Designed miniproteins, single chains, continued (5). Designs and how they scored, part 39

Each design is a single chain, and the fold is of that chain. pLDDT is the mean over its residues in the fold that is shown.

## One batch from the design tools (miniprotein)

Design m17417
Fold by ESMFold2-Fast:
Structure m17417 (fold): chain A 79 residues (1-79)
Amino acid sequence: ADPALLASGEELIADVDGNLEKAVEAARQGDRVTATNYLVAAYLIAVAGKFAGLLSDEEYQAVLDRIRAAAAEVDRIMA
């Protein structure tokens, strides 16, 4: 295992999670455009990390599941 790649993967996951938190907060403020932009940013970070080899298959699926959960929460708030 490469500890530098593991640390980079953890930082990338933290960046995804931070964007998801900002998406939910924007939705709570009624800002659908900003919420959508943060969800898209989280998805693009996850995809880039997967193809850069920074995320395992299991980590990538877990991140996608969190993105789907955050998108559902945004939809729930904005309903």
Scores: mean pLDDT 85

Design m17418
Fold by ESMFold2-Fast:
Structure m17418 (fold): chain A 64 residues (1-64)
Amino acid sequence: GRARAAALFRERGVDGFLTKEEAAEVLKEAGLGNEEHVDEALRAAGRDRAGGSALAYAVKLGEE
């Protein structure tokens, strides 16, 4: 869940960012499997890489 996603983000992030593919892999490994939610968060922010806020939003959508 959320704790695993946060740990993976810290481990794999470069200066606090993941690529879209890396963010999707983190969510998949945490059992949250939300590439669509990552895409939505990045599109809303106008960004190509997922920072902590974008990942947190995707995690929140996936933990319903």
Scores: mean pLDDT 65

Design m17419
Fold by ESMFold2-Fast:
Structure m17419 (fold): chain A 113 residues (1-113)
Amino acid sequence: MDALRARAEALLAKGTLDDLLRALRLAVETGDVDLVVRVLNALVDYLSKTDLSKIPQSTLDGLAIMLVEVLEELPDPRLIEPVEKIFDLIKDYISETVAEMLKKAIEEVRKKA
């Protein structure tokens, strides 16, 4: 777990989309909710500064699916706010099916909060 945490921290510091997506996956594997929140907030900051129309829909769909998996593995209410912020940023750039999956995953965690 410590090696995964160190690698997630290093990827978080690099700050590219690919690095942040890899950091998110590793952070989830640690089970450290605070680390996952930090990576999600970094994704919010990255996406808010990026022209999302220039990112392939497959990449943003992949992010949304990853967020569904994160919420299913770590159904912690602390994840709701940053995940909702990411959803609000990407919702017009992802497939309708993936948008509905992510919305449902958010609602399931909110009901258990």
Scores: mean pLDDT 86

Design m17420
Fold by ESMFold2-Fast:
Structure m17420 (fold): chain A 75 residues (1-75)
Amino acid sequence: EETVKLDAAEAARMVLRQRLPKEQADPVIAEINKLIDEGKYDEAVKKGLEAARAASPEVYQAAQTAVDNARADHA
Protein backbone atom coordinates (compact mmCIF):
# COMPACT_ATOMS: atom_id res chain seq x y z
CA GLU A 1 0.00 0.00 0.00
CA GLU A 2 2.86 2.43 0.76
CA THR A 3 4.65 0.95 -2.28
CA VAL A 4 1.60 1.71 -4.45
CA LYS A 5 1.50 5.31 -3.19
CA LEU A 6 5.26 5.75 -3.68
CA ASP A 7 5.10 4.32 -7.23
CA ALA A 8 2.26 6.73 -8.08
CA ALA A 9 4.29 9.70 -6.78
CA GLU A 10 7.36 8.49 -8.72
CA ALA A 11 5.24 8.10 -11.89
CA ALA A 12 4.05 11.72 -11.64
CA ARG A 13 7.65 12.87 -11.01
CA MET A 14 8.90 10.92 -14.06
CA VAL A 15 6.33 12.54 -16.39
CA LEU A 16 7.41 16.01 -15.21
CA ARG A 17 11.06 15.04 -15.78
CA GLN A 18 10.30 13.82 -19.33
CA ARG A 19 7.82 16.52 -20.43
CA LEU A 20 8.94 19.77 -18.77
CA PRO A 21 12.14 21.78 -19.39
CA LYS A 22 14.76 20.91 -16.73
CA GLU A 23 14.65 24.38 -15.14
CA GLN A 24 10.85 24.17 -14.68
CA ALA A 25 10.90 20.50 -13.60
CA ASP A 26 13.79 20.65 -11.10
CA PRO A 27 12.14 22.85 -8.39
CA VAL A 28 8.85 20.88 -8.56
CA ILE A 29 10.73 17.55 -8.47
CA ALA A 30 12.71 18.79 -5.42
CA GLU A 31 9.39 19.57 -3.67
CA ILE A 32 7.96 16.16 -4.65
CA ASN A 33 11.14 14.46 -3.35
CA LYS A 34 10.75 16.28 -0.02
CA LEU A 35 7.11 15.12 0.28
CA ILE A 36 8.15 11.53 -0.55
CA ASP A 37 10.91 11.69 2.11
CA GLU A 38 8.24 12.84 4.62
CA GLY A 39 5.94 9.91 3.66
CA LYS A 40 3.39 12.33 2.15
CA TYR A 41 2.89 10.33 -1.04
CA ASP A 42 -0.65 11.55 -1.78
CA GLU A 43 0.51 15.17 -1.42
CA ALA A 44 3.46 14.39 -3.74
CA VAL A 45 1.02 13.08 -6.38
CA LYS A 46 -1.17 16.19 -6.00
CA LYS A 47 1.87 18.46 -6.38
CA GLY A 48 2.98 16.61 -9.51
CA LEU A 49 -0.49 16.76 -11.05
CA GLU A 50 -0.79 20.49 -10.20
CA ALA A 51 2.52 21.21 -11.98
CA ALA A 52 1.45 19.08 -14.97
CA ARG A 53 -1.92 20.87 -15.21
CA ALA A 54 -0.20 24.27 -15.07
CA ALA A 55 2.12 23.21 -17.93
CA SER A 56 -0.48 21.90 -20.42
CA PRO A 57 -3.50 19.59 -20.82
CA GLU A 58 -1.23 17.08 -22.62
CA VAL A 59 1.29 16.94 -19.75
CA TYR A 60 -1.57 16.68 -17.24
CA GLN A 61 -3.13 13.77 -19.18
CA ALA A 62 0.26 12.00 -19.36
CA ALA A 63 0.87 12.48 -15.61
CA GLN A 64 -2.64 11.29 -14.65
CA THR A 65 -2.30 8.23 -16.93
CA ALA A 66 1.12 7.38 -15.44
CA VAL A 67 -0.29 7.68 -11.88
CA ASP A 68 -3.30 5.50 -12.78
CA ASN A 69 -1.04 2.87 -14.42
CA ALA A 70 1.29 2.79 -11.39
CA ARG A 71 -1.72 2.17 -9.13
CA ALA A 72 -3.14 -0.50 -11.48
CA ASP A 73 0.18 -2.42 -11.57
CA HIS A 74 -0.35 -3.25 -7.86
CA ALA A 75 -4.04 -4.24 -8.17
Scores: mean pLDDT 81

Design m17421
Fold by ESMFold2-Fast:
Order: C-alpha cells, then sequence, then structure tokens
Structure m17421 (fold): chain A 94 residues (1-94)
C-alpha cells in the first residue's frame, strides 16, 4: 500500500541522514553498518504490518544485509538502502 511505502521511505531517508552524519563525524564503517541494520529491522517490521509475506520480506532483508556486510563506505551503505527501498516499492505495487 502507499501508506506502507511512505513509512518505509521515511525510515530509509532517516537512515541515510544518520549514515551521512556518522560519516561526517568520523564513525567507523562497522558503526554505520549497525545503524543501517537497525533501519533494515524497522523496514522489515513495517513490511510485516503492511501485510507483506515472510518469504518476500526475508528475500529483501537478506539481500540488503548481505550488501551491508560487504560495504566499504558510507556511499555503499546508502546505495544499499536506496536499492532496498526501490525493491520494496516494486513489491507493494504487485
Amino acid sequence: SDSTYQQISDISDDTQVNIMNMDRNGSSISDMQNIANNGIDQISSIMRQGGVDDSTINTIVNTARNNINNSKSSTDIIQTITDMRMQVGDTLRS
């Protein structure tokens, strides 16, 4: 639904802002990965509340977490969050 996507978009934007602020403040990649994973947890919860099935949620979440674990920069993390948001949008339009 549009309301579910809006909530996910808001969490994605907040997570990206937090990552940018952490990078500016000299935070480690590990700390930024932890914040990104917290954002993914929130998005996962919102998807469940919005009626998305567990198999779809697990596919999206596992892909995002794997990309976060392989990230080397704040840019990589932000790109992963952006890609996940797009994939969620596609799922909710189905």
Scores: mean pLDDT 88

Design m17422
Fold by ESMFold2-Fast:
Structure m17422 (fold): chain A 61 residues (1-61)
Amino acid sequence: MEKAKEEAKKKIKELLKKNNYKPSGEEAGKAVKEISEKTGLPKEEVIEMLQEIGVEELEKK
């Protein structure tokens, strides 16, 4: 995985853990903007990663 995607994935996992895998729309939107800005990934890609990782982490348990 490229370093930017790896960093985004790490930040997304931390966000999900802090919100018990149920972030509000406001919290999710703020995090997507911040992660996109810090990693240089487009917001749409960050949103897709958040959705995929959220499902994976919920299924993992």
Scores: mean pLDDT 72

Design m17423
Fold by ESMFold2-Fast:
Structure m17423 (fold): chain A 57 residues (1-57)
Amino acid sequence: MEILKEFLENPDDEELRKKVAEMLGIPPERLKDPKYREVLKQLAEGELDAIERAKAR
């Protein structure tokens, strides 16, 4: 997930965007969506653990 964090710090980097898109199996255009980037940011920041805990409840 290091590449994902690098992309979130520099979302205008086309090379990082392509790499992250390939890792996730999505088109790079999806990463241009601010809403989608916000979800990925939460995943990278570790908020996914809190979300999973809430779902498990």
Scores: mean pLDDT 69

Design m17424
Fold by ESMFold2-Fast:
Parts: sequence; C-alpha cells; structure tokens
Structure m17424 (fold): chain A 95 residues (1-95)
Amino acid sequence: SKEEIEEKLKEFKEKDEELTKKVQALKEKFPELTPELDEILKEVGRAIRVVNDALKKYEEEKTEEAAKAALEAIDKALKLIDEKIKEIEELEKKA
C-alpha cells in the first residue's frame, strides 16, 4: 500500500542518516579509512538509485505490481545499509 511504502521510506531515510553520521565520525577519527568508507557510500548510493527508480515507476504506473517492486527495492536497500553499518563498526574496532 501507499502507507506501507511511506513507512518503509521513513525507516530507510533514518537508517541512511545513521550510516552517513557513522561514516563522517569515522573519517574524522581515522582518515586512513577514507577509501573503504567511500566505497561503502558508493554501494549505498547505488541502492538509493534503485529505490528512486522503483518509486518513480510506482508514481507513474500506480499499479500493485509497481508498489511491490518499490517495497522490495526498499527492503533490499535496508538490508544493505544494516550490513554496511556492521562493516563500519568492524572497521572502527580494527582501527
């Protein structure tokens, strides 16, 4: 549903903000990690593009199929962000 998409988008935005803050803090504390942190941001950026493309298609088509595709894209992006947050925490632990 539209409401479900909006709720998932809110969760996604909150997680993306958390990841961005962690990356900024870690770059300040350990500048040597910048290349690895930039690669993480690049991977997350690709997932954001997929989410935006799926949302655009849903807004244009207004179909249940397009809504499902948008939700699946958001869920995949959320899983990636959670994985990358853990990777960032491991990088900090080893630094």
Scores: mean pLDDT 85

Design m17425
Fold by ESMFold2-Fast:
Structure m17425 (fold): chain A 98 residues (1-98)
Amino acid sequence: ATSLNNLGNVYKDQGKLDEALNCYQQALEIKRKIGDRNGEATSLNNIGNVYKDQGKLDEALNCYDQAEEIRVQVLGAHHPSLDKLGSNFLKIAVNKVL
């Protein structure tokens, strides 16, 4: 999968956005099959960057949102800081009802 991300980076630098997208999508599929969550997030971020460069902003945002969701899940496995985000959301919800 690392080689496919590197190949995708080369194609992207050459402005070959469709070839870059194909490489990153193949990397994403491999990372998903082997359960590499960090690699999945990286590939989604790379796909989002290609869509952004193509002017496909909605597709880019969808990829970035998926990558962020994975990073938040990975961070939550290592850090209790995720509990503070839930607490802040609850405070905002309570403040709108009062």
Scores: mean pLDDT 73

Design m17426
Fold by ESMFold2-Fast:
Structure m17426 (fold): chain A 61 residues (1-61)
Amino acid sequence: ALSEAKSKEEAEEIIVKALESIDPELAKKVRELFEKEKYDEATALLVENPEIRKKVTEKVN
């Protein structure tokens, strides 16, 4: 439980860092939502932005 919580926080930081390289404004908004524990709203922003998914896919290929 505690170790899983720590891994979740690290995953959140990785996501925000990846977003900063793509869209700094969105990264800032997502970070603020994570700090307020509004995970559903943060996830909705990421899912509703297909450009982010596309840019992530392009960097992996």
Scores: mean pLDDT 68

Design m17427
Fold by ESMFold2-Fast:
Structure m17427 (fold): chain A 67 residues (1-67)
Amino acid sequence: GEVVFEGGKIPEEVKAEAERLAKETGTTLTIKSEVDLPEERVPEFIEMLRGMARTWRDATLELLPPR
């Protein structure tokens, strides 16, 4: 599978995890963020990615920035 990142800056840890999940599940993931992702919420975003990759093929995950 493949991962597409759109929008703001996404931490390397999130990118690496998304790529691994996409390859292992054979799915295509699209991750959108309008702003740079806060490091404090990186674990939350990683768990969301894992959930999407395991549940759906060709999933799109919209990451909302904190205010």
Scores: mean pLDDT 66

Design m17428
Fold by ESMFold2-Fast:
Structure m17428 (fold): chain A 87 residues (1-87)
Amino acid sequence: LSEAQKKTLEAIDEFIEAARENVKDEILLGIMEIAAAVMKTTIPTQENEEALEKATEYLKEAVEAVKKGDIEAAKEYILKAIKALDS
């Protein structure tokens, strides 16, 4: 894996760990885990370093939103991260 791919995978792991610690709703946690799994599936085939950097930044914002309990903001940042990886 490239350095950018490794950084994005690290950001996904940080996001899901934050979700597990801060989200008590099992359905919401399940949705977040599915989003993380989808992103992990695309990372090994992702060649666009700019897309990986953008996804990493959105994932960091999602982590902060989860820690603040702002699940709607976290959802928007995750959607942006997924869209960045589709480029």
Scores: mean pLDDT 85

Design m17429
Fold by ESMFold2-Fast:
Structure m17429 (fold): chain A 92 residues (1-92)
Amino acid sequence: SKLDKLIERAREFARAFVRGLAKAMGLSDEEIAQLEARVDALAEEFRKDPEKAMERLGVSEKLIELIKNIKNDFELDLAAAVLGMRLVGAAL
């Protein structure tokens, strides 16, 4: 589904972001793995109950509308980047 693709792209974006940031900060491989595990757990919560997870992550009504009305890969990538940054903030 479009939602599953969105969640997976957001997870990949968030993992890449926390990994890059943590490496730049000199964090250990164990600390990086813990941050990535938090991102994965948050993405799994989104997959199980998208509406509840969107509310908990403070996803705006405008972003929810964008997610429901994704028309092309560009909009999917934009929504995934915004959602991914929310996952990053929640994991940190």
Scores: mean pLDDT 82

Design m17430
Fold by ESMFold2-Fast:
Structure m17430 (fold): chain A 64 residues (1-64)
Amino acid sequence: MTDKEVKVGVAHLLIGVGKLLLSKGYPEEAAELYRRAIEIAREAGDEETVRLAEENLREAEAAA
């Protein structure tokens, strides 16, 4: 497994946990996890995962 693959996997995990937090009424905590996911995805150079995390962040910020 490459370093990039590990980082993308971690970013997806953070997005999943963030979605769970948002569904339970914790948009501020969800937004924090999405920001971490964006950072990790950027380090991995995965623009698709960055975009996915940014879209989720926008939803969390709108809910706060």
Scores: mean pLDDT 85

Design m17431
Fold by ESMFold2-Fast:
Structure m17431 (fold): chain A 77 residues (1-77)
Amino acid sequence: AAEEALRRLERAAEEAAAAGDEERARGIREALRRARELAREGGDPEELLKMAALAELATIDDEAERARLREEALAEL
């Protein structure tokens, strides 16, 4: 579940980069890196992933895109 959600967010970062939105791609990748780091330190990976996803969504201007990514990330947890 958590690993599948991480892969989904990684794909979203790749799509953002392909669209030329490098700042958004970097933000998503950084949130994923932080979530994985905290999970390795013994935290609950599902809670950490939710936190990272929600924090990243706050940087997205498009409200519909924010809602889509939020639901995609949370549905896999």
Scores: mean pLDDT 65

Design m17433
Fold by ESMFold2-Fast:
Structure m17433 (fold): chain A 67 residues (1-67)
Amino acid sequence: AAEEVERRLVAAYLRHGRLTPEIAREIALELGLSEEQAEEVARAVAEGKTQSEAVRAAYRVLVEHLG
């Protein structure tokens, strides 16, 4: 779970240059989260004041829901 989340977030950052709420939502859905959980991840990314905060918030929420 955690290793897969890290791999997906790193891959998205390398591909897009930044993590956006839309990208984070797509990752959440691809990892099997519900639409509601994916919106929670996207919202956490949107509330991050820096890219470091956004990535850490996405990781935390994704890992919490995936177990």
Scores: mean pLDDT 81

Design m17434
Fold by ESMFold2-Fast:
Structure m17434 (fold): chain A 61 residues (1-61)
Amino acid sequence: SHHDELVERAVASFRRNFPGLSEEEIEAIRERLTEWVETESEAAVRRNFLLLHMELDRRAR
C-alpha cells in the first residue's frame, strides 16, 4: 500500500542516517511510523518524524 511504501522509505532513511541502530530498534521505529501514518494528520506525521530524527541524533552523540 502507499502507507507501506512511505514507512519503508522512512525506515531506509533511518538506517542510512543512523547505522548504529539494531534490528530491534529498526522494527520499533517501523511500528511507530506505521501507527503515525495510519492515525495522525500529515502535519503531525512530519513533526513526529522530525522529533524522532532529533532524538536519535542526540542519542548518537
Scores: mean pLDDT 80

Design m17435
Fold by ESMFold2-Fast:
Structure m17435 (fold): chain A 90 residues (1-90)
Amino acid sequence: MEKRERLLEAAREGRIDEAVELFKQMIDEGVLPEELQEWLREAVRVLIEQGKPVQAMALAIEGTGLWIDYENSLSEEERKRLEEKRKARK
């Protein structure tokens, strides 16, 4: 998936703003929280390995915050649609 590759590249280069924007795009495309958590953990790991723990923490906080804000903005119909996607995977 190109967006995951772009996220890892942005994280590796410390482009936190771009990484955050990619998270927004993935959320808009209906990526599940489980997938976002996996991609976030990978991006954070890359930053830690690069010796950028402050940037890694910033990405982790901002990425999680964006997802929480997105979920809180969902209508009941949109939440049901997301749940249907979760059920389709299991």
Scores: mean pLDDT 72

Design m17437
Fold by ESMFold2-Fast:
Structure m17437 (fold): chain A 65 residues (1-65)
Amino acid sequence: SMAEIEKEAERIAEEAERRATLAVIRGDYQSAADALREAAKRLEELGFTELAERLRRNADVILSM
């Protein structure tokens, strides 16, 4: 169902944000940005364009630090 797909999209985003946070703590900003961008690509393919753009913006912020 759409609701199940939405929950999976939220899970993908949450996992990517968690991985990015851990990478930032290690000082690995490139790995953090890569994790968010990979998740954004998958979310966009699933039709979650707004969520994908949010993850891409977060990646850009990390790389600007």
Scores: mean pLDDT 88

Design m17438
Fold by ESMFold2-Fast:
Structure m17438 (fold): chain A 67 residues (1-67)
Amino acid sequence: SSLDEELKKLEEKIKEIEEKIKELKEKLKTATGEEKKKLEKELLELEIELGVLQIEKGVLKLIKKKL
């Protein structure tokens, strides 16, 4: 179903964002000054996006259970 395809796409996107967050956290271990501020902002934006995608996944799973 299209809903199963959408769930699979969300799972894949979530994994991609989790990997990007991991990479940013590694960079933050050695970053200072302006670079650190830029990376912290990027990390915050990715963590917010991850949260939104997790909510979307939860909603789609709930809808699928009701169909």
Scores: mean pLDDT 87

Design m17439
Fold by ESMFold2-Fast:
Structure m17439 (fold): chain A 65 residues (1-65)
Amino acid sequence: GTEEQKKELLKTIGEILRVIGELFDLELKLKKGEISKEEYEKRKEELEKKLEELKKKMKEIEKKL
């Protein structure tokens, strides 16, 4: 694996961790009543889709390392 491939992997991992953090924050907002259940479900679906795409990207990069 190249240094560039390792940097891209770390960047992708960072993006995954950020999305996980956003999901956690979204759950906290729901529990605090700062967001509706409908808005929570919509935003959760968007974040889960993004997480799935990032996971696929991470696996693709890992195969080349």
Scores: mean pLDDT 83

Design m17440
Fold by ESMFold2-Fast:
Structure m17440 (fold): chain A 60 residues (1-60)
Amino acid sequence: DLEAEAREVWEAYEKARAEALAAGLSEKEADEIGVRAAQEVAAKRPGLVEAGVEVVAPLK
C-alpha cells in the first residue's frame, strides 16, 4: 500500500524530530535529524522508491 508506506516514512520523520526537540536540539537540527531518519526508512523500502513516492521533499 503506497499510502501506508509513505505514512511510515512520515511517522519516522515526525518521531525523530520530536525526540530531537525533546532532547533540547534546535528546530533546524531536529528537522535535519527527522529528514535523515525518513531517508533511511525510504532507502530500506525499494518498493516505495520504485513507486516514485516523494517522501523527502525538504531536501534540496
Scores: mean pLDDT 69

Design m17441
Fold by ESMFold2-Fast:
Structure m17441 (fold): chain A 55 residues (1-55)
Amino acid sequence: MKEKEELRDEGVKLLRASGLDEEAKKLEEETTKLMKEGASVEEIRRKIGEIINEA
């Protein structure tokens, strides 16, 4: 859990620092949903990468 939470928090920080507040919110919501569904660290990293690449 903690590693997944740290990945989420770092992704949110990165996007907010870049002025991408809507993408940061989407990343937080999508990764939180995946964590509740029992997703792996790899799945969370992939989702973060998808959101960052779309931004």
Scores: mean pLDDT 80

Design m17442
Fold by ESMFold2-Fast:
Structure m17442 (fold): chain A 103 residues (1-103)
Amino acid sequence: SELRRETITLSLATMLALARGKTEEAEAARAQALQLAEQLGDPLLKELIDAAVAAGKSLSAETINRYFLESRGDLDAGAEKARAEGHEALARLLEMLKKVGES
């Protein structure tokens, strides 16, 4: 679904904007993501948005980008590494990305 893909993209944009301290940009992206999640009626997308917000508030954009780069699309390995290094919010986000990608 194009709308599902857009919701995921906006969730990640919200996370990165928060990690960079761009509060207004983050709120705009979050509002759009929530509107699309409501339209799609998928509660997993709302959980993804919440996880993205938590990760963006907890970590720098540099740290987040490093985990995505090092994981090479292996979200399970990325989540396990993030949790082992004490980044629970990021681990939860990676777990939610896998769930929404499989549905």
Scores: mean pLDDT 86

Design m17443
Fold by ESMFold2-Fast:
Structure m17443 (fold): chain A 69 residues (1-69)
Amino acid sequence: MTAEDLLEAAREVSAQLGERLDSLEDVLELAKRRAKELLEKAKKEGKVNVEEVEKKVEEEMKKLEELLE
């Protein structure tokens, strides 16, 4: 999972709901919720190292936050 993957997932969800990401901040907020959902799913499936996925998600989200500042 990368920052690009999170943004793409957020945009797809927004499009299905009939818009609307008014700002990059809104995109980041939606991406955070999506990342948490994916992490919970990964924990239940037990197919991946959840700690590695969690660290990677945190790193990519931190990069997104830096871009918003």
Scores: mean pLDDT 61

Design m17444
Fold by ESMFold2-Fast:
Structure m17444 (fold): chain A 66 residues (1-66)
Amino acid sequence: SMEELEKALEEGKRAFEEGDYEKAVEYYTKAFELALRLNAPAEVREEIAKNLKEAYDKLNVDPLAP
């Protein structure tokens, strides 16, 4: 639901602000999956993907590595 998406984004941003990048990745991944299921606008999906990549960058991990 949209409420679950908003909560996942809120939790992800909170975790990121607290320096818990592993938790931020978990919540942003959940948010991205929800956005896909809800057929959210491309802008929303791109913003979530950007936040997810930024969290991975903080962990010094390449999320696109094989």
Scores: mean pLDDT 80

Design m17445
Fold by ESMFold2-Fast:
Structure m17445 (fold): chain A 92 residues (1-92)
Amino acid sequence: MDEEIEKYKLEYNAAEALHGAAEGRVLAPFSPMALAQARGDIKVAEYYASLGAKDLVDTLLAEIERDPVAAAERAKRLSEEFKKHYEQLKKE
């Protein structure tokens, strides 16, 4: 149970960072601050990759480079799903 909770929490944090990175990439042409935030979020996601979320991070970073709008939507959906699993397991 605790190991599964920590796994979903890690994946939730990684997906949240990647959602921020994707949104910052979409907004980068209009805001230097958005570009800086995206770079910071990528560093945070790389940190979570080093803790065990590597496959998730690698997949979403590749999608951000190809289609940042679709990547932002996917990262948001994954974040919400991982958070639901994390919160549900905490109640058991």
Scores: mean pLDDT 81

Design m17446
Fold by ESMFold2-Fast:
Structure m17446 (fold): chain A 88 residues (1-88)
Amino acid sequence: SEDAEAARRLRELAEALERVAERVENPEAAEQLRRAAELLREAARALEAGDRERAEELARRAQEAIDRAVALDPEGVKKALREVIEEL
């Protein structure tokens, strides 16, 4: 189903964000990325429960956490993302 596919993609993105967070040296930026990953996993669970509105709200909050991480350490987040992509 569409919701099951979306939930799978959100979980894959959450896993990728946790890998980026492991590589980010700024602890506040890393914490925001881990928060985003947790929010995306909650959004996936909401989609599986049929609550698309809650999933959209949780995904928006995850995006805000990502934006905060980038604002806190733009170069560190960029470097960590490149390192994660190189390991794919």
Scores: mean pLDDT 88

Design m17447
Fold by ESMFold2-Fast:
Structure m17447 (fold): chain A 99 residues (1-99)
Amino acid sequence: SMTEENIEKGRELLKQGKYEEAIKVLEKAKDSPEAQTLLGEAYLALGEIDKAVEWYRKALELDPKNVDAKWGLLIVAETLRDQGREEEADELIAEANKA
């Protein structure tokens, strides 16, 4: 499908470090939890922490067991801890560990 093609293209662009181009392609598939997780990865790579969290949370709303989105929140939490933002990091860890 076009959704799957956009996800595959976005994933390839992410691997190439073309984060802004990946975002543009992935937004065409933004209703997919997989595309939402990849959007989170792209924004995290750009240092756009708040946008990364927003996309990982959207992925988990549609797919609460999405392992990649949970790992994304844990990576963001580690970045927040390195910045001294420990309370925000603890909130994301709790979200990632929901049963």
Scores: mean pLDDT 89

Design m17448
Fold by ESMFold2-Fast:
Structure m17448 (fold): chain A 58 residues (1-58)
Amino acid sequence: VPPVPEDLRSLPGEVFLQLGEKELAEGDLEGARRAYALAAQSPDPAIAARAREQLAKL
């Protein structure tokens, strides 16, 4: 049974990458940075690396 997340940080880092891309497309650089920072904390090194690359461009 999939766990019911208690807060947004319980979601996979890929969800935060998608949020960051959406915020960036809307021109919300602050929101994009926040979402990518959460994705960068992912235990998945591939997701964390992609998030850090996006943060470096902001």
Scores: mean pLDDT 73

Design m17449
Fold by ESMFold2-Fast:
Structure m17449 (fold): chain A 80 residues (1-80)
Amino acid sequence: MDAEKYYNLGIKLLTEGKFEEAKEYFEKAIELDPNYAKAYLNLGHVLRLLGEDEEAKEYYEKAIELDPNYETAKEELEKL
């Protein structure tokens, strides 16, 4: 799926420390699939790495809204 393709590229860029580029690709994944909970989680993670904690919180909350059993998103939100 195209959204999964952008998500996987975002993960690769994130592991390479290319946070701004990773953010762009997670945003593209969300544009193609607005219900892609994993993309919201990782966009939140990238925003936290960029120092944007308030925005990161919003995206973690969105991931939980889309998947109420998303334990990783709940754990990341608790750290903020």
Scores: mean pLDDT 84

Design m17450
Fold by ESMFold2-Fast:
Structure m17450 (fold): chain A 88 residues (1-88)
Amino acid sequence: NEEKIKELQKRIEEDPNDAEAWHELGDELFKLGKYLEALKYYLKALDLYEKEGNKEGQAKTLKKIGELHESMGDYETAKKYYEEAEKL
């Protein structure tokens, strides 16, 4: 959704520490099959959630990174991300 991507980009321009906006931007790119770009934004969201101590945000983002690696055919890496999410 082009409009949603635009709103999310505006949110991160106004607040670069908006972990949820980075996560949702990753989701939009994942839906478009832009896996490497989606991964970049999920990793930014993960870093921000870790700095915030937001374990729920960390877990949901780790699961999305796992799904992304599955979509790329990297099942071993996907499993590791799912295991890290489960530990939270």
Scores: mean pLDDT 89

Design m17451
Fold by ESMFold2-Fast:
Structure m17451 (fold): chain A 99 residues (1-99)
Amino acid sequence: AAREALVAELRRLAALSPDPEVSAGLRALADAVAGATSEEELREVARAALELAEALARTSTDPGVLEAAIAVARAAGALVPELRAEAERVVALARESLA
């Protein structure tokens, strides 16, 4: 399911992130996505996940982190269609950093 995909990709990005605070934040977001009880909560945590993925896409030079950030952005856009355009911008940004 789209929710399960976002949780899995957030945990993967957390495991690849060298910054312990960023890693902890990504794990907290994964738990928040898994525990969300309303559409409003899902939108809020998906938006936060996308913001963190964008920050990593702008600052990271690690291809593994950039690929995982792309996967998080895609999963967030699939879960919350209103975020799709923003997710596509994050994907493009991370791909630019990979090139």
Scores: mean pLDDT 84

Design m17452
Fold by ESMFold2-Fast:
Structure m17452 (fold): chain A 93 residues (1-93)
Amino acid sequence: MEKEIEELRERAREKEEEAKRLVEQAAALVDQYTAALREYEELKKNSSENRERAEQLKAEADALGDQADQKMEEATRLYREAIRLRKEAEALE
């Protein structure tokens, strides 16, 4: 019983740590997204001649945003699993 409680808490901790890493990765992607969006806005503001590059930067920004969203979704799933594991451990106390 005690060993099973410790195992559940350890698995919850591992999932929480993985979720934290994914949140950090998502934050880095959001920073990249923001930088790309700033470049897009500057190019769009300064010349119609830069339209092709502006479209490329927008596509890159959109892809970075999608990647950030996917990592946040995975982090949320891992946090939910950690909560479930902690509740299972509490039920065994």
Scores: mean pLDDT 84

